# Ledger of designs, part 78: designed miniproteins, single chains, continued (5)

Each design is a single chain, and the fold is of that chain. pLDDT is the mean over its residues in the fold that is shown.

## One batch from the design tools (miniprotein)

Design m18695
Fold by ESMFold2-Fast:
Structure m18695 (fold): chain A 66 residues (1-66)
Amino acid sequence: SEDEVRELIDRAVRTLKAAGLQVEEDVVIESRIIEPGTVEYTGTLTVLNPDGSRSTVELRVTSKLP
């Protein structure tokens, strides 16, 4: 579900922050049905670098329904 993907993203954000990276809270989550019973979720994170530039990190999760 989207809630499970968001929890995974929140965990990734906590891990990145613990490693000393600054992460913006604006997360975009998109979902797409690839084929019957298969859903792909794409989450996009923005990381603020020490020099003030921004980097984009993309997380992709594919879920197969039972």
Scores: mean pLDDT 75

Design m18696
Fold by ESMFold2-Fast:
Structure m18696 (fold): chain A 78 residues (1-78)
Amino acid sequence: MLDEVKREVEAKLKEALDAYQAGDYTKASEILLEAARYARDAAERLLKQGLISEEQAEELFRTAERLEALAETLRKVA
């Protein structure tokens, strides 16, 4: 479950990197925000269902915050 969430986030990060390398900073930013929302939603759902620990949920929330910060940085150069 947690590994599935991490794989999905990683896949979105690769898509964002491809957009960044193509010079599409707007698209890269949008994909990073999508990945952040996915991580937050997954953390909340899995924690509520008792499928992950609070520590694991906090890791996903921290990942989402980092992705949101990266997206904001890319928005400033788009």
Scores: mean pLDDT 83

Design m18697
Fold by ESMFold2-Fast:
Structure m18697 (fold): chain A 74 residues (1-74)
Amino acid sequence: SLQAARDAFLDTLRRILARHGLEDYLPEADAIAENLPPTWEQILAQASPAMRDALEDALSGPVAAGRAAARELA
């Protein structure tokens, strides 16, 4: 269901944010995801520059944002 998919995605995002010490951005992420389960690309596109820069820095190198989300969801 849409609600279950949204909740699963938000749980995955919360885990990623917590892992990288970025839980302060969770309210912003929740606002972006309010209607649909967002893609990682949509979150980055709609995020504040501060949140986007923090996520890009935390997920740089061999770990891409999409790959990190897929791994946490699996």
Scores: mean pLDDT 63

Design m18698
Fold by ESMFold2-Fast:
Structure m18698 (fold): chain A 80 residues (1-80)
Amino acid sequence: MTLTIELPNGKKVEIEIDEETTVEDVLKEISKETGIPLEELKKYFEEEGIDLKLKVYEVLKDLPENVTLTLVELVELLKK
């Protein structure tokens, strides 16, 4: 499945998600595309209570094959 993350600055990051893709893998792609330090993204998600080793597909599997989420919407979805 394809996850598109819309960032607060209007940038969109397109990420291919499979059953092995972790939250940390998603943050690495966001860091690479935006220049935001990976450690800042990890800290933000960890402070929100999100496990960086969580398989993202388990949370997104009931959503459409091509889904666009804001960074905030992704965080809220991963918390539950």
Scores: mean pLDDT 82

Design m18699
Fold by ESMFold2-Fast:
Structure m18699 (fold): chain A 99 residues (1-99)
Amino acid sequence: MPALPEAEQARLAEAQARLRELRAELDRAEAAGRGEEAGLELVRFLARETMRLAKLAGLSKERLKEILEEELRILEEMEPSPLTEEVRRIVEEFLEELE
């Protein structure tokens, strides 16, 4: 695999550091009975980072839209919770950005 551009390597390092911070916060929050709140923050971060990486990997706008629409269908079949509602909101925001 060819080396990533320096700017992208720096962003990945920052994202990895943020992921480690969010994971540590999740572990602390779960111990305190607040795992769902910390889990929502982790999911928000992962969803945004995944979309950024997918665009950088050259996925077409049409393919990204298909993936996001399929995710919305899956979420509609799940039991309503703060987690599923937040993920739905993130997916809807990304779908709007693709239009």
Scores: mean pLDDT 69

Design m18700
Fold by ESMFold2-Fast:
Formats: C-alpha cells, structure tokens, sequence
Structure m18700 (fold): chain A 87 residues (1-87)
C-alpha cells in the first residue's frame, strides 16, 4: 500500500469505531456523521488502491475532490438528521 492508502484506511477505521461507540451511546447523529466519514475515507483508499493495481493512477486532486465532496455530503446529512430530531 502507498502511505496515502494507509493513512486513509486508518482514518476510515477510526471513524467507523467512533460510529459504533456513538450507536452504543444512543447518539444517532454522531453515528451517521462518523459512519459516513469512515465510508468516505475507506472508499477513497479503495479507489487509490484499485487505480494503482490497474496502473491508471488519477491526478491526486481527483481524490481530494472526492474526499471533500463526500465529507460535505455526509456532514449535510448529519445536520439534516440533527434538525429533524430537534423538532
């Protein structure tokens, strides 16, 4: 694995553990936020790994754009859920 693949995988696994703990504590908004962030980081690592194995590496900016778009979408969904639960 590249160093970037390792860092993204470790961060994704960390967020998944935080999501599991949030679910156990009855914190659905935090569970959705951390679970989604974990999925985004793991997907980014998988895309880098796939492209590397196929010898079709993308511009690093495409992976950054994917991460930023995914993180923004997850945060928006968590915020929407929070608002619905506060009503």
Amino acid sequence: MTETEKLLTEKGEEYKKKAEEALKEGKPVEAVLYGGLGDVYLEAAERIRRDRKERKPRDPREYLDFLEAGKAEVRARAEELRRKLEE
Scores: mean pLDDT 80

Design m18701
Fold by ESMFold2-Fast:
Structure m18701 (fold): chain A 72 residues (1-72)
Amino acid sequence: MTVAELRRKAAQLYAAASINEAGAWVNEELAKRASPEMAKKLLEDARRDREASRELREKAERLEREAAELEA
């Protein structure tokens, strides 16, 4: 993988992480106004989105470190 390819892939993963974080926030806000049953589902979906975002950011950070090592 080239440095440019690693950085592009990392950027895509950061973008995906941001989308998951935004989705989680929307579900958390909707849960505040929802029925107890719907709130439970929305909060579970938000938790999964936040976990997915964390994993995507960790993967992106690993690719950024690999790119930095290739430039050093």
Scores: mean pLDDT 87

Design m18702
Fold by ESMFold2-Fast:
Structure m18702 (fold): chain A 66 residues (1-66)
Amino acid sequence: TSRVEALVAFLKRNADPATLKPESLATLMRTMRIDVAEEGAELTRLLLAAGVPRSVVEAALAMLRA
């Protein structure tokens, strides 16, 4: 199982994707050592499919780039 798939599976079990905060998502991405340049597109696709709002994904990615 990839880190990206593990992160999405964790969110589905432990959080409501629709109410997820950008700060929480950014913290999870840092904790799981997600490489945004290599894995960001696939992670975004899976998070959107899981019901995470696009605005939350974009805000979390912006926090990691800042």
Scores: mean pLDDT 80

Design m18703
Fold by ESMFold2-Fast:
Structure m18703 (fold): chain A 98 residues (1-98)
Amino acid sequence: LEKKAEEAKKKAEEAEKKGDNVEAAKYYLEAAKYYLELAEKALEEGNLDKAGEYLSKAEEALKKAKELAPEELKEELEELLERITELSVKMLHLIVTK
């Protein structure tokens, strides 16, 4: 998963440099999905530090995708934002309520 996330991010950066905003956004969205899966797995393992690190990377990639192609990927962006928000709330609940 981490290698797939990094590879997708590199492809996104290359597409962005070429001015292919829609292609770049698709790869950023793919990277965000992989980072979210890594964050969910880390949370299941009780590793809040790693979960937070991957969640931040997912949020960063999602932000890039939204900036580059908000309309073309609207449904996928909204779905991923919901999942990121849910994971963030679960992490906060574990920290506060234990």
Scores: mean pLDDT 78

Design m18704
Fold by ESMFold2-Fast:
Structure m18704 (fold): chain A 82 residues (1-82)
Amino acid sequence: MEAARQARLEAIKAQIEAGVEQIFEDARRDNWSPEEVLARLEALREQAVRRAEAELGPEDARRVAEYADRVIEEALQKYGSE
């Protein structure tokens, strides 16, 4: 039971990381505006949090939100939205 919860949490975190990388790859390829990039990142965050809340509960949803915010902030700094 515990291992299954951890595996789900890790899967959601991996989806966030992969999703963020994909958004920046698509943005570079298709020349997205900063506003489009931010909208896609917000949608990814909301989807991940909603999934965590439904599958793991509010405490894990909070952890997923914090993780997503960190990954997104690091990516924005790394790829230079300005």
Scores: mean pLDDT 83

Design m18705
Fold by ESMFold2-Fast:
Structure m18705 (fold): chain A 81 residues (1-81)
Amino acid sequence: EKEREAAEWVARLLEKIAEQSKNPEFKKDFLRAAEAAREGRLDEAGDIVSETADKYKDNFDEVVMATLALIAVAIAKRELA
């Protein structure tokens, strides 16, 4: 249950961040990460978010959102291990 709860929490957070973005590609990347997280693939979700942060590193809003999401994924992974 705890692993599924952490995965669902991360997925919901990533979906909420995607909803706040006006960038269609950023939104698509975050929804892809949310799907991976919901299925318990937190490493894959973290990789997608990390790649998104690097892709948008020159865009302040996007890099802030991606960095906060990466921290959330890292916390969830620590609570599972």
Scores: mean pLDDT 80

Design m18706
Fold by ESMFold2-Fast:
Structure m18706 (fold): chain A 58 residues (1-58)
Amino acid sequence: SEREERVRALAERIRAALRDIRDTYPDVSPPEEQIDALSRALAEPTLDAREEAAARAA
């Protein structure tokens, strides 16, 4: 579905951004395994995950 496509695209963009941060600030970057776990969680179209993202943006 289009919603699933958008969530997958967002997870990919977040993963790319986190890799860029890791390359720029290696001493402060989170470990790769945590990045993968977060990307997988964000790819799941759950209301709780979406509500948490909205709360962070507010």
Scores: mean pLDDT 65

Design m18707
Fold by ESMFold2-Fast:
Structure m18707 (fold): chain A 75 residues (1-75)
Amino acid sequence: SMQEVILEVRLIGAKTDVMLAERTGDKSLIEETIADLKALIAEVDAAIAQQPDNKRLHQIKDEALKLLAQAEKLA
């Protein structure tokens, strides 16, 4: 669905920002990315509540949680 595409694009953006922050040491960027990832996870959880068997939403959530853990180690 279009909602899944939008959530996945936002996840890709956050992943790019984590990679950039890791390369540059940009603490401001990592803090913003952590906030964005927490917001994304909340939105994905709301979508899963409506579509509990949607495997793509669960994959997006799993990747977002892994990326959040990586970002928090850089903070």
Scores: mean pLDDT 88

Design m18708
Fold by ESMFold2-Fast:
Structure m18708 (fold): chain A 66 residues (1-66)
Amino acid sequence: LNGVNEINENIKQGDKVKLKISKKASESMKNGFRSLVEDKGAEIVEEQEVPESEVPEKFVTVEVIE
């Protein structure tokens, strides 16, 4: 999953992150992305559902907050 690479490449332990998840992602995919962020030791401070066109092929984009 390209979304796994997005999380693995952009998140480090101790980061505070905003997740932008495709509205078309399944509940299992959403939970998978949340679990990956937390497994890396980062905190999810905000989640936003976005159109699939904003996250083609990966279903998620990550923003590190400061």
Scores: mean pLDDT 76

Design m18709
Fold by ESMFold2-Fast:
Structure m18709 (fold): chain A 66 residues (1-66)
Amino acid sequence: MSVDELVKKGKEYLKKTEEALKKGDKKSAQQNILKLGDVIGELEEQGATEEAQKYADELTKIVKES
């Protein structure tokens, strides 16, 4: 998967996580959080450190607020 594809997937999983949490769907939120974590790790491996950090920061906010 390319960095551009990972960025697109990261945005998708972040949006789905936020929507699931707003609905109280803890199971769907947890599944999308795990997928977002995978994207973050893969972005770091590809050298896209700034994008990885951006999604990691957003994930940290979500986890603290949930």
Scores: mean pLDDT 80

Design m18710
Fold by ESMFold2-Fast:
Structure m18710 (fold): chain A 89 residues (1-89)
Amino acid sequence: SLRERLERAGKEAIEEAKKVSDEIYKTAQEAYDLALRGYETKDLDELVEAMEKAIKASVLARKEGNEKAFTAAQRLATEVYRLAREILA
């Protein structure tokens, strides 16, 4: 399900971000929290903010040279995009 995909992507992004820095960890956590809330409330604005936060986490991870954190945050952004697409359909 989309919920299960989001949960897996969010947990992986948070775990990998935590290994890099507190800033990236906090950003990934904020992205996941916004994505869960936006999904439950069908709030597209929260899902857009979640996607922006996930992209920010990926950019910060890339600057630190951490490929795993970068890829995990990008996956989170992709799953948030899928949730937004379902609400728009």
Scores: mean pLDDT 89

Design m18711
Fold by ESMFold2-Fast:
Structure m18711 (fold): chain A 86 residues (1-86)
Amino acid sequence: MEALVVLRVTTDRPVDKELRDEIEKLALESPGTVEARALGHGRTIGVTVVAPSVEQGRAAAETAVERISKLPGVKSVEIASVEELP
């Protein structure tokens, strides 16, 4: 079953288009990611990651957390949830 992983990204400034696009790109480029989207506005946004399995989704999310947390303006990134899709 596919997996949906949700990341919570907290920033020191409101997320602009450039930062949002870079966050989404880094999540999408994480190995095992099939789809990724950055959602929301302000200083806390969600990132959804779809992967072919929970194991691959967890690994992709861990890579995305590492890469996104290195971006200027990002304060913290955490895995908020991991679930199997029907």
Scores: mean pLDDT 84

Design m18712
Fold by ESMFold2-Fast:
Structure m18712 (fold): chain A 84 residues (1-84)
Amino acid sequence: SLESQAEALRAMLEEVRKSPSLTVEQIIALNLQAMAFGPEVAELTRRLIKLKEAGAPDEEIQRVYDEALAAIDRWLEEQRRKAA
């Protein structure tokens, strides 16, 4: 289901936030999953990956992570409204 896919993406984003480094396979999988949730989620996911790769401060990584989670929630609500 769409909610199961969202749960999977949230779990991947949390793992990325907590991980000291990212594998190429994680980056590819995360970008592909994020694209399914629209352009805002895809852009925030790309931004989160770039910040992690650059060794950005934890505060900035946390902020973008929180924005990505909120974008997933907004997109899901919009899809539910369109399906009604």
Scores: mean pLDDT 84

Design m18713
Fold by ESMFold2-Fast:
Structure m18713 (fold): chain A 71 residues (1-71)
Amino acid sequence: SVGETLRRAALGELPKEAALEAIRELARQGHHVAVLVALTELVKSGLLSREEAIELARELGLERVLRFLEA
């Protein structure tokens, strides 16, 4: 599942690219709150920098997620 992929990536069990693909899939499905949660957890785990999370949210056009991450 996407949630399992994101958890495993946060634990260092999967590469960053797998996490990014899972986040893009959540965005395509319209799960914007799940995208926000996933980006926040990956930043906390150190897999993504805050700037990388902001850039991905911007690329995906998720204005609400961007606003939260920039706060």
Scores: mean pLDDT 80

Design m18714
Fold by ESMFold2-Fast:
Structure m18714 (fold): chain A 62 residues (1-62)
Amino acid sequence: MEEAIEYAKEVIREKLKSVNTPVALNLAAKEVMKKFGLSPGEAAIITGEAYRILQDELYKQA
């Protein structure tokens, strides 16, 4: 799970360079499904948690 979350964080960061947040999260979910063999629901939970952690890291360090 932690490996999937870290991978999702990296994918979200890369996708946000070219697309908006909802699209970046959707693309990250698909990449997590491919890499870890997760269901769409599992991938959605993982990408949602990764995005939440990414936001918390930015706000805590501000």
Scores: mean pLDDT 78

Design m18715
Fold by ESMFold2-Fast:
Structure m18715 (fold): chain A 80 residues (1-80)
Amino acid sequence: MEEALKAVEEAIRALEEGNVEEALKHVEEAIRLSEENPDIAQAQAALPYLRAAKTLLENGGSKEVALEYLRLAKEILETP
């Protein structure tokens, strides 16, 4: 899950810099990596927040709310 965590961290950084397109690319990578690990509880717990962030960013929704979902996904992936 180190790669999924890195992807989320890069998505947060891109979004904080105002780069929505780059943030979306990293969120999509984090979703793919998490989906490839169905037996990892942290990955499965993070998925709904990653998908919510993706949907908001794709539909021109709140960047603030998307960023909060990405931070929650990061915390979940960092939890033992």
Scores: mean pLDDT 84

Design m18716
Fold by ESMFold2-Fast:
Structure m18716 (fold): chain A 100 residues (1-100)
Amino acid sequence: SAEEEFRRYARTYLGIAYAELIERAREEGDEETVEFVERAREEIEAILNDDSLSLDEKLARLREVVDRTVAYLEPRDPESAAALRAVMDTVEAEYARLKA
């Protein structure tokens, strides 16, 4: 289904992006950023696994979590913020493709 394909795509690409952010923060000894990004990753996983949410609702919730993560990262690590924004743009493009 389109919903299953979207869930797989979003889980893969956002999962990789958030895992890389956590690893980088750990390497830098930035425990505050590790905690923030891990909580955001948990929210993303919960959204993707919530079968009560429509595809539109999942996309809206994912964008909200990603936007909060980007806002947190912009003053600290603007390159990682830009990279995460780009990943979310690909997730939104996949949603548009599946709805066409």
Scores: mean pLDDT 88

Design m18717
Fold by ESMFold2-Fast:
Structure m18717 (fold): chain A 85 residues (1-85)
Amino acid sequence: MDELINLSVEELKERMKKGEITPAELLSILINRLLTGPSEEDRRAVIEAIKELLKEGKTILAKRVIDGMLKLGLLTEEEVKEILK
C-alpha cells in the first residue's frame, strides 16, 4: 500500500492496465491520499476516473465514490452536477 500511495496518477493507471491493481484499488489509493494530504492533482484524477466509469456504464461504483467524496467534503454539489453532465 505505502509503495503504491507514492506513485503518480499515470503510474497508478499503468499498474491497473497491467492487472497489478483493480479500478476500485486505484480509487481507494487516490481517496486515501486526499485524506492524508489534500491535493488538487489527486482530486482531479478521482473526478476523471469517475467520468470514465460513467462512460463505461459502471454507474454504481461511480456514484458510490461520489457519495463518499461528498461526505468527506472532497467534492461540492456543484462539482457533482458537472460530473453528471
Scores: mean pLDDT 74

Design m18718
Fold by ESMFold2-Fast:
Structure m18718 (fold): chain A 67 residues (1-67)
Amino acid sequence: STSDLVEGWREVVKKAQPEFDKAKELEEKGETKKAKELFDKTGERVAKELNKLAEEYGFGTRVFYIQ
């Protein structure tokens, strides 16, 4: 159901939060390149996991663009 899909998406984002927090810490420490790489990599992984979850719940594969 749509509710189950939304709950699953919330869990995917919640699991990624520590990586986003670490990227912010790296940026605050002046490690801008490492922060950007972690942000981009985590964002790409989240998009891929959201697409997979949508497919599993019968909504088909969605393509998320992260810029």
Scores: mean pLDDT 76

Design m18719
Fold by ESMFold2-Fast:
Structure m18719 (fold): chain A 90 residues (1-90)
Amino acid sequence: SELEKVAREFLDLVQKILFEEPFTPESIRKLIELLRKMAELDPEHKDLFEEVIAGLERLLNGERFSPEEQAALEKKFLEVVRYVAKIAKE
């Protein structure tokens, strides 16, 4: 399905970022683009994707995160990665 293709592209990008220095603006923009596509294709899980999109947009804008905000975004990002990995493997 189209959702499975976008999910695979998202996971491939995440894997590339894991071996890079801190997220580049271009990498963040690409993550947001793929998350928006998944939110459109999978409206049942839209809220999960939108929370991560909001956090990534704040990072892209150069906003500072409190330790609690950073931990919350990291946790939500990992929840998205786990969910997307299930879609990509099905």
Scores: mean pLDDT 82

Design m18720
Fold by ESMFold2-Fast:
Structure m18720 (fold): chain A 90 residues (1-90)
Amino acid sequence: MTDEEWEKLREWLGWSEEELKEFLAMPLKEQERFLLEKLAEKFGIEEAAETALRVMEEEIPAEDLSDEEKEKLRRVAEAVRKLAEELGLL
């Protein structure tokens, strides 16, 4: 992402400049976790984001996921898609 793309994300999430700096100082895996948590708060999908984080951290294969877990992952993907469209990152 460019600096301009990060500023658009910051404004969309209502973050302060300091919150963005703290986010960018995190390791990549922590940035992904933090971003998913903020997306969950904004879209009201905390349970779906929590499932996505677990799948990502434990590298759970798709065949071992329940239908409910797959649905939660789809909700997270939709939230990410909406954010990307709002930021013009498509």
Scores: mean pLDDT 74

Design m18721
Fold by ESMFold2-Fast:
Structure m18721 (fold): chain A 98 residues (1-98)
Amino acid sequence: SEEEARRLLEEADREGQKAVEYAKKGNIPKAIEELRRAGDLYVEAIARDPSLLPEAVKRLFELADEVAKHLTPEERQRVVSIAVAAAIDAVGRLLERE
C-alpha cells in the first residue's frame, strides 16, 4: 500500500542515519550493515509504490555519499557498490512486472 511504502521509506531513512553515526565513530562493519539494511528497505518501498523510485534512489545515493565521507577510498568503493546494487535490484523488480 502507499501508506506502507511511505513507512518503509521513513524506516530506511532512520537506518541510514544509524549507518552515518557508526561511520562517524569508525565502526565501519556496522555502518555497512545498516547501509545494506537501509538499501533493502528502499527497495521494498519501491516494490510497493513504484512512483517512489526516483526519490528513494536519490535518498539512497545521498546516504551512501554521507557515509562515504567518513571512509577510506577502499571502504568508499564498497559503499558505492551497495547503493548501485540496491538501485539495480529495484529497477529489475519493476521490469519483471512490465
Scores: mean pLDDT 84

Design m18722
Fold by ESMFold2-Fast:
Structure m18722 (fold): chain A 80 residues (1-80)
Amino acid sequence: SKEELLKEIKETMKRIQEVIAELIKKGAEEEVRKLVEEYQPRIQEAADRFVETGSEQDLKELLELLRELLEELEKILEEV
Protein backbone atom coordinates (compact mmCIF):
# COMPACT_ATOMS: atom_id res chain seq x y z
CA SER A 1 0.00 0.00 0.00
CA LYS A 2 1.02 3.64 -0.43
CA GLU A 3 0.95 4.19 3.37
CA GLU A 4 3.30 1.23 3.96
CA LEU A 5 5.69 2.47 1.23
CA LEU A 6 5.76 5.99 2.70
CA LYS A 7 6.53 4.52 6.15
CA GLU A 8 9.39 2.43 4.70
CA ILE A 9 10.75 5.48 2.81
CA LYS A 10 10.71 7.56 6.04
CA GLU A 11 12.47 4.78 8.01
CA THR A 12 15.06 4.25 5.23
CA MET A 13 15.78 8.00 4.98
CA LYS A 14 16.26 8.19 8.77
CA ARG A 15 18.71 5.26 8.64
CA ILE A 16 20.60 6.89 5.73
CA GLN A 17 20.99 10.08 7.83
CA GLU A 18 22.23 8.05 10.84
CA VAL A 19 24.81 6.12 8.76
CA ILE A 20 26.03 9.31 7.03
CA ALA A 21 26.48 11.02 10.44
CA GLU A 22 28.47 8.02 11.75
CA LEU A 23 30.66 7.90 8.61
CA ILE A 24 31.44 11.63 8.89
CA LYS A 25 32.44 11.13 12.56
CA LYS A 26 34.81 8.36 11.40
CA GLY A 27 36.45 10.61 8.76
CA ALA A 28 34.82 9.06 5.66
CA GLU A 29 33.46 12.41 4.38
CA GLU A 30 34.91 12.08 0.85
CA GLU A 31 33.52 8.54 0.35
CA VAL A 32 30.08 9.76 1.52
CA ARG A 33 30.26 12.83 -0.75
CA LYS A 34 31.09 10.74 -3.86
CA LEU A 35 28.30 8.24 -3.16
CA VAL A 36 25.71 10.96 -2.44
CA GLU A 37 26.70 12.84 -5.63
CA GLU A 38 26.17 9.61 -7.61
CA TYR A 39 22.73 8.85 -6.10
CA GLN A 40 21.27 12.35 -5.57
CA PRO A 41 20.20 12.99 -9.21
CA ARG A 42 18.58 9.53 -9.45
CA ILE A 43 16.76 9.98 -6.13
CA GLN A 44 15.57 13.47 -7.17
CA GLU A 45 14.29 12.13 -10.52
CA ALA A 46 12.40 9.28 -8.78
CA ALA A 47 10.92 11.71 -6.22
CA ASP A 48 9.88 14.12 -9.00
CA ARG A 49 8.16 11.26 -10.88
CA PHE A 50 6.15 10.38 -7.76
CA VAL A 51 5.15 14.04 -7.23
CA GLU A 52 3.86 14.14 -10.84
CA THR A 53 2.13 10.70 -10.91
CA GLY A 54 1.18 9.85 -7.30
CA SER A 55 1.64 6.17 -8.24
CA GLU A 56 2.63 3.32 -5.91
CA GLN A 57 5.03 2.02 -8.59
CA ASP A 58 6.99 5.30 -8.53
CA LEU A 59 7.11 5.12 -4.70
CA LYS A 60 8.44 1.55 -4.93
CA GLU A 61 11.17 2.68 -7.33
CA LEU A 62 12.10 5.56 -4.99
CA LEU A 63 12.22 3.16 -2.00
CA GLU A 64 14.43 0.65 -3.88
CA LEU A 65 16.84 3.44 -4.86
CA LEU A 66 17.02 4.67 -1.24
CA ARG A 67 17.62 1.08 -0.04
CA GLU A 68 20.43 0.71 -2.60
CA LEU A 69 22.10 3.92 -1.32
CA LEU A 70 21.73 2.70 2.29
CA GLU A 71 23.37 -0.66 1.44
CA GLU A 72 26.34 1.11 -0.21
CA LEU A 73 26.73 3.44 2.81
CA GLU A 74 26.59 0.48 5.23
CA LYS A 75 29.32 -1.30 3.21
CA ILE A 76 31.60 1.73 3.71
CA LEU A 77 30.73 1.78 7.43
CA GLU A 78 31.85 -1.89 7.78
CA GLU A 79 35.28 -0.97 6.31
CA VAL A 80 35.97 1.99 8.63
Scores: mean pLDDT 87

Design m18723
Fold by ESMFold2-Fast:
Structure m18723 (fold): chain A 98 residues (1-98)
Amino acid sequence: SDLQRGLALVEELAAAVEAEDWARAEALIEELSRLPLFQEAARLLRTALESAKAFPEKAKEAEKKGGTKLSEELQREIGKGVVLIAAAVVRTELRRRL
């Protein structure tokens, strides 16, 4: 079913993000977007991924303006966390509909 396929894609997305395989994460979101019931979930996950990609630049600009310096490791972990939280929300909603 499309629900089971969508759940599998979201779980693969979480694994790709934890592995920092951003190209695979983008491909999985594109595949999820081809399922009619998951257009909004795909948009949410795409927004989370773009926020993760933009975070290092925003953190650097904040540092230049006298903000707290974040290590590159912490920046990567925060970015990953944003996408993983979005994936967990989508996974929970998908399981409620199965």
Scores: mean pLDDT 81

Design m18724
Fold by ESMFold2-Fast:
Structure m18724 (fold): chain A 92 residues (1-92)
Amino acid sequence: MEEQAEALIKKLVEQGVSEEKAREAVELLRRALATPDPEEAVRLAAEAASLAYGTGERLKELILEYYEADQAGDKEKAAELEEEINRLLAEA
């Protein structure tokens, strides 16, 4: 994991992300992968993506809305939000 983390930090810095933000984003991703709580994993991954790609508060908001829709059993709304999240990630 450490070798993969350092490689990702280097790649993000080469893309113009500050070293501080790159390290924070990778640390959040590491925590997301380690947590047994899927809600916490989604939250941490959203923060990491926001820091690394500058997709900002919008991506974080959409991921949280997706989780709420999925937990409420609103499968149609969850699918629509997942499509919008994937579109934003593809544009980043």
Scores: mean pLDDT 68

Design m18725
Fold by ESMFold2-Fast:
Structure m18725 (fold): chain A 89 residues (1-89)
Amino acid sequence: DEEVEKKLIEEARKAYEELAKLPPEEREKKAREIVAKLTDRLLALKVGRPVPDRLLPEEERAEALVELAKREGLDLTPEQVREEIERAR
C-alpha cells in the first residue's frame, strides 16, 4: 500500500527532525521512543513487515503499540503485542 508507506516515511522524517531539536542525552531516549512508536505503527497497521530494530526492550515496544493501536482503532493489549513480537522472531 503506497499510501501507508508514504505516511510511515513522512512520520519517520518528522521524528528525525524532532530529534535534532533536543540535547544529546535527551536525543538517545527520544530516539528509542520514536523507534518504538514507528515499529509499533507498522505492527498496528498489519503491513506484515518486521522491523529489524532491536534498540528498544520488548516491554517498551508493547506499551507503545497498545497506544498506537488505540489511535488506529485497534483493540490490542500489551500481552497480545508481546505474543505477536514473539511470533515475528
Scores: mean pLDDT 57

Design m18726
Fold by ESMFold2-Fast:
Structure m18726 (fold): chain A 84 residues (1-84)
Amino acid sequence: SMEERRKKGRSLLEQIEKDRAEFRPEAEALVDEIAKELGVTLTPEQREALVDFATRLLLLKKYYPSITDEQIREALRAEIERLA
């Protein structure tokens, strides 16, 4: 039914938002670590965008365990270097 589909959709969105909140501290730590390694000073807006990007990568790894921490770090380095 449409009610069941809406219920499933809400539960999925709630889980995604909860997972995003849970991964945010790890994403912030990764962004700050890599920016420090590269000697890049991020604006608050750049940091927020990169933290959102990192959170999405961590979520992707949760669903695709073949994605390594090294691949996530390399993707973040490339994005931070693009902004420098």
Scores: mean pLDDT 81

Design m18727
Fold by ESMFold2-Fast:
Structure m18727 (fold): chain A 99 residues (1-99)
Amino acid sequence: MISDPELQEEIDEALADIALAVLARSQKNPKVRELLLRFRDEVRALGGRIVKVTADHIVVEAPSEEVAERIRQLAEETNAEIKKIDPNAKPLKVEVRVR
């Protein structure tokens, strides 16, 4: 339960951004870090919102199904690029929700 839903949403988004930056920095290859940060920036440019980040799972909220599908494609492209650079890197699991 939250005392202010708008403030909690802003806090959750800020925490997710910090968690993604930490995940990116934990990567041994700087190109993989760059790809993770680029994914974040592109999701935001599409109007998506990263609401949760764990070690292997990212949850994104999209304003429409069209944006959600584009974010899913972007996640697959990012994972393919990461695998080309570091074949031992863990694949990024992205869950996209439409609001």
Scores: mean pLDDT 76

Design m18728
Fold by ESMFold2-Fast:
Structure m18728 (fold): chain A 87 residues (1-87)
Amino acid sequence: MPKKLSLEELRKKVEDENASLAELREIGAQAIARALELGKKYGYTEEEKKAIEETAKAIVDPHASKEEIREATKKLLEIIEKREKEA
């Protein structure tokens, strides 16, 4: 069963070259969930909304490559990390 990962665990797994397409989609979904919880606490910025949308599009696109999912998820995780440090 998919386990809820910490921000550091999500970052390590997204950069893992051996991560499957399904694992990258799960990491992306968890990053989106974490960003949504931050938005509930601190409000949503337009940059956060856009990053969430881009990551969601990448993980649901059947034609998306592992690299496309990885790059979208990494950008979202960077925004999450910055937000958690500033909050």
Scores: mean pLDDT 79

Design m18729
Fold by ESMFold2-Fast:
Structure m18729 (fold): chain A 57 residues (1-57)
Amino acid sequence: DMERLEEELRRAVAERDVERVKEIIRKAGELNPDVPESSVEGALVAADRLAAGAVAV
């Protein structure tokens, strides 16, 4: 269920848990092989911003 995975992803991003974000992306790919690139790209951008924020602060 993609909607459930998106909710989990939002929580992981809010908690700044980069490892969990990556795991959720992997699960999304396994459950829905046709997952749009836009979904993966958005998650990767969020993870990248979290990493950049840690360095910038």
Scores: mean pLDDT 63

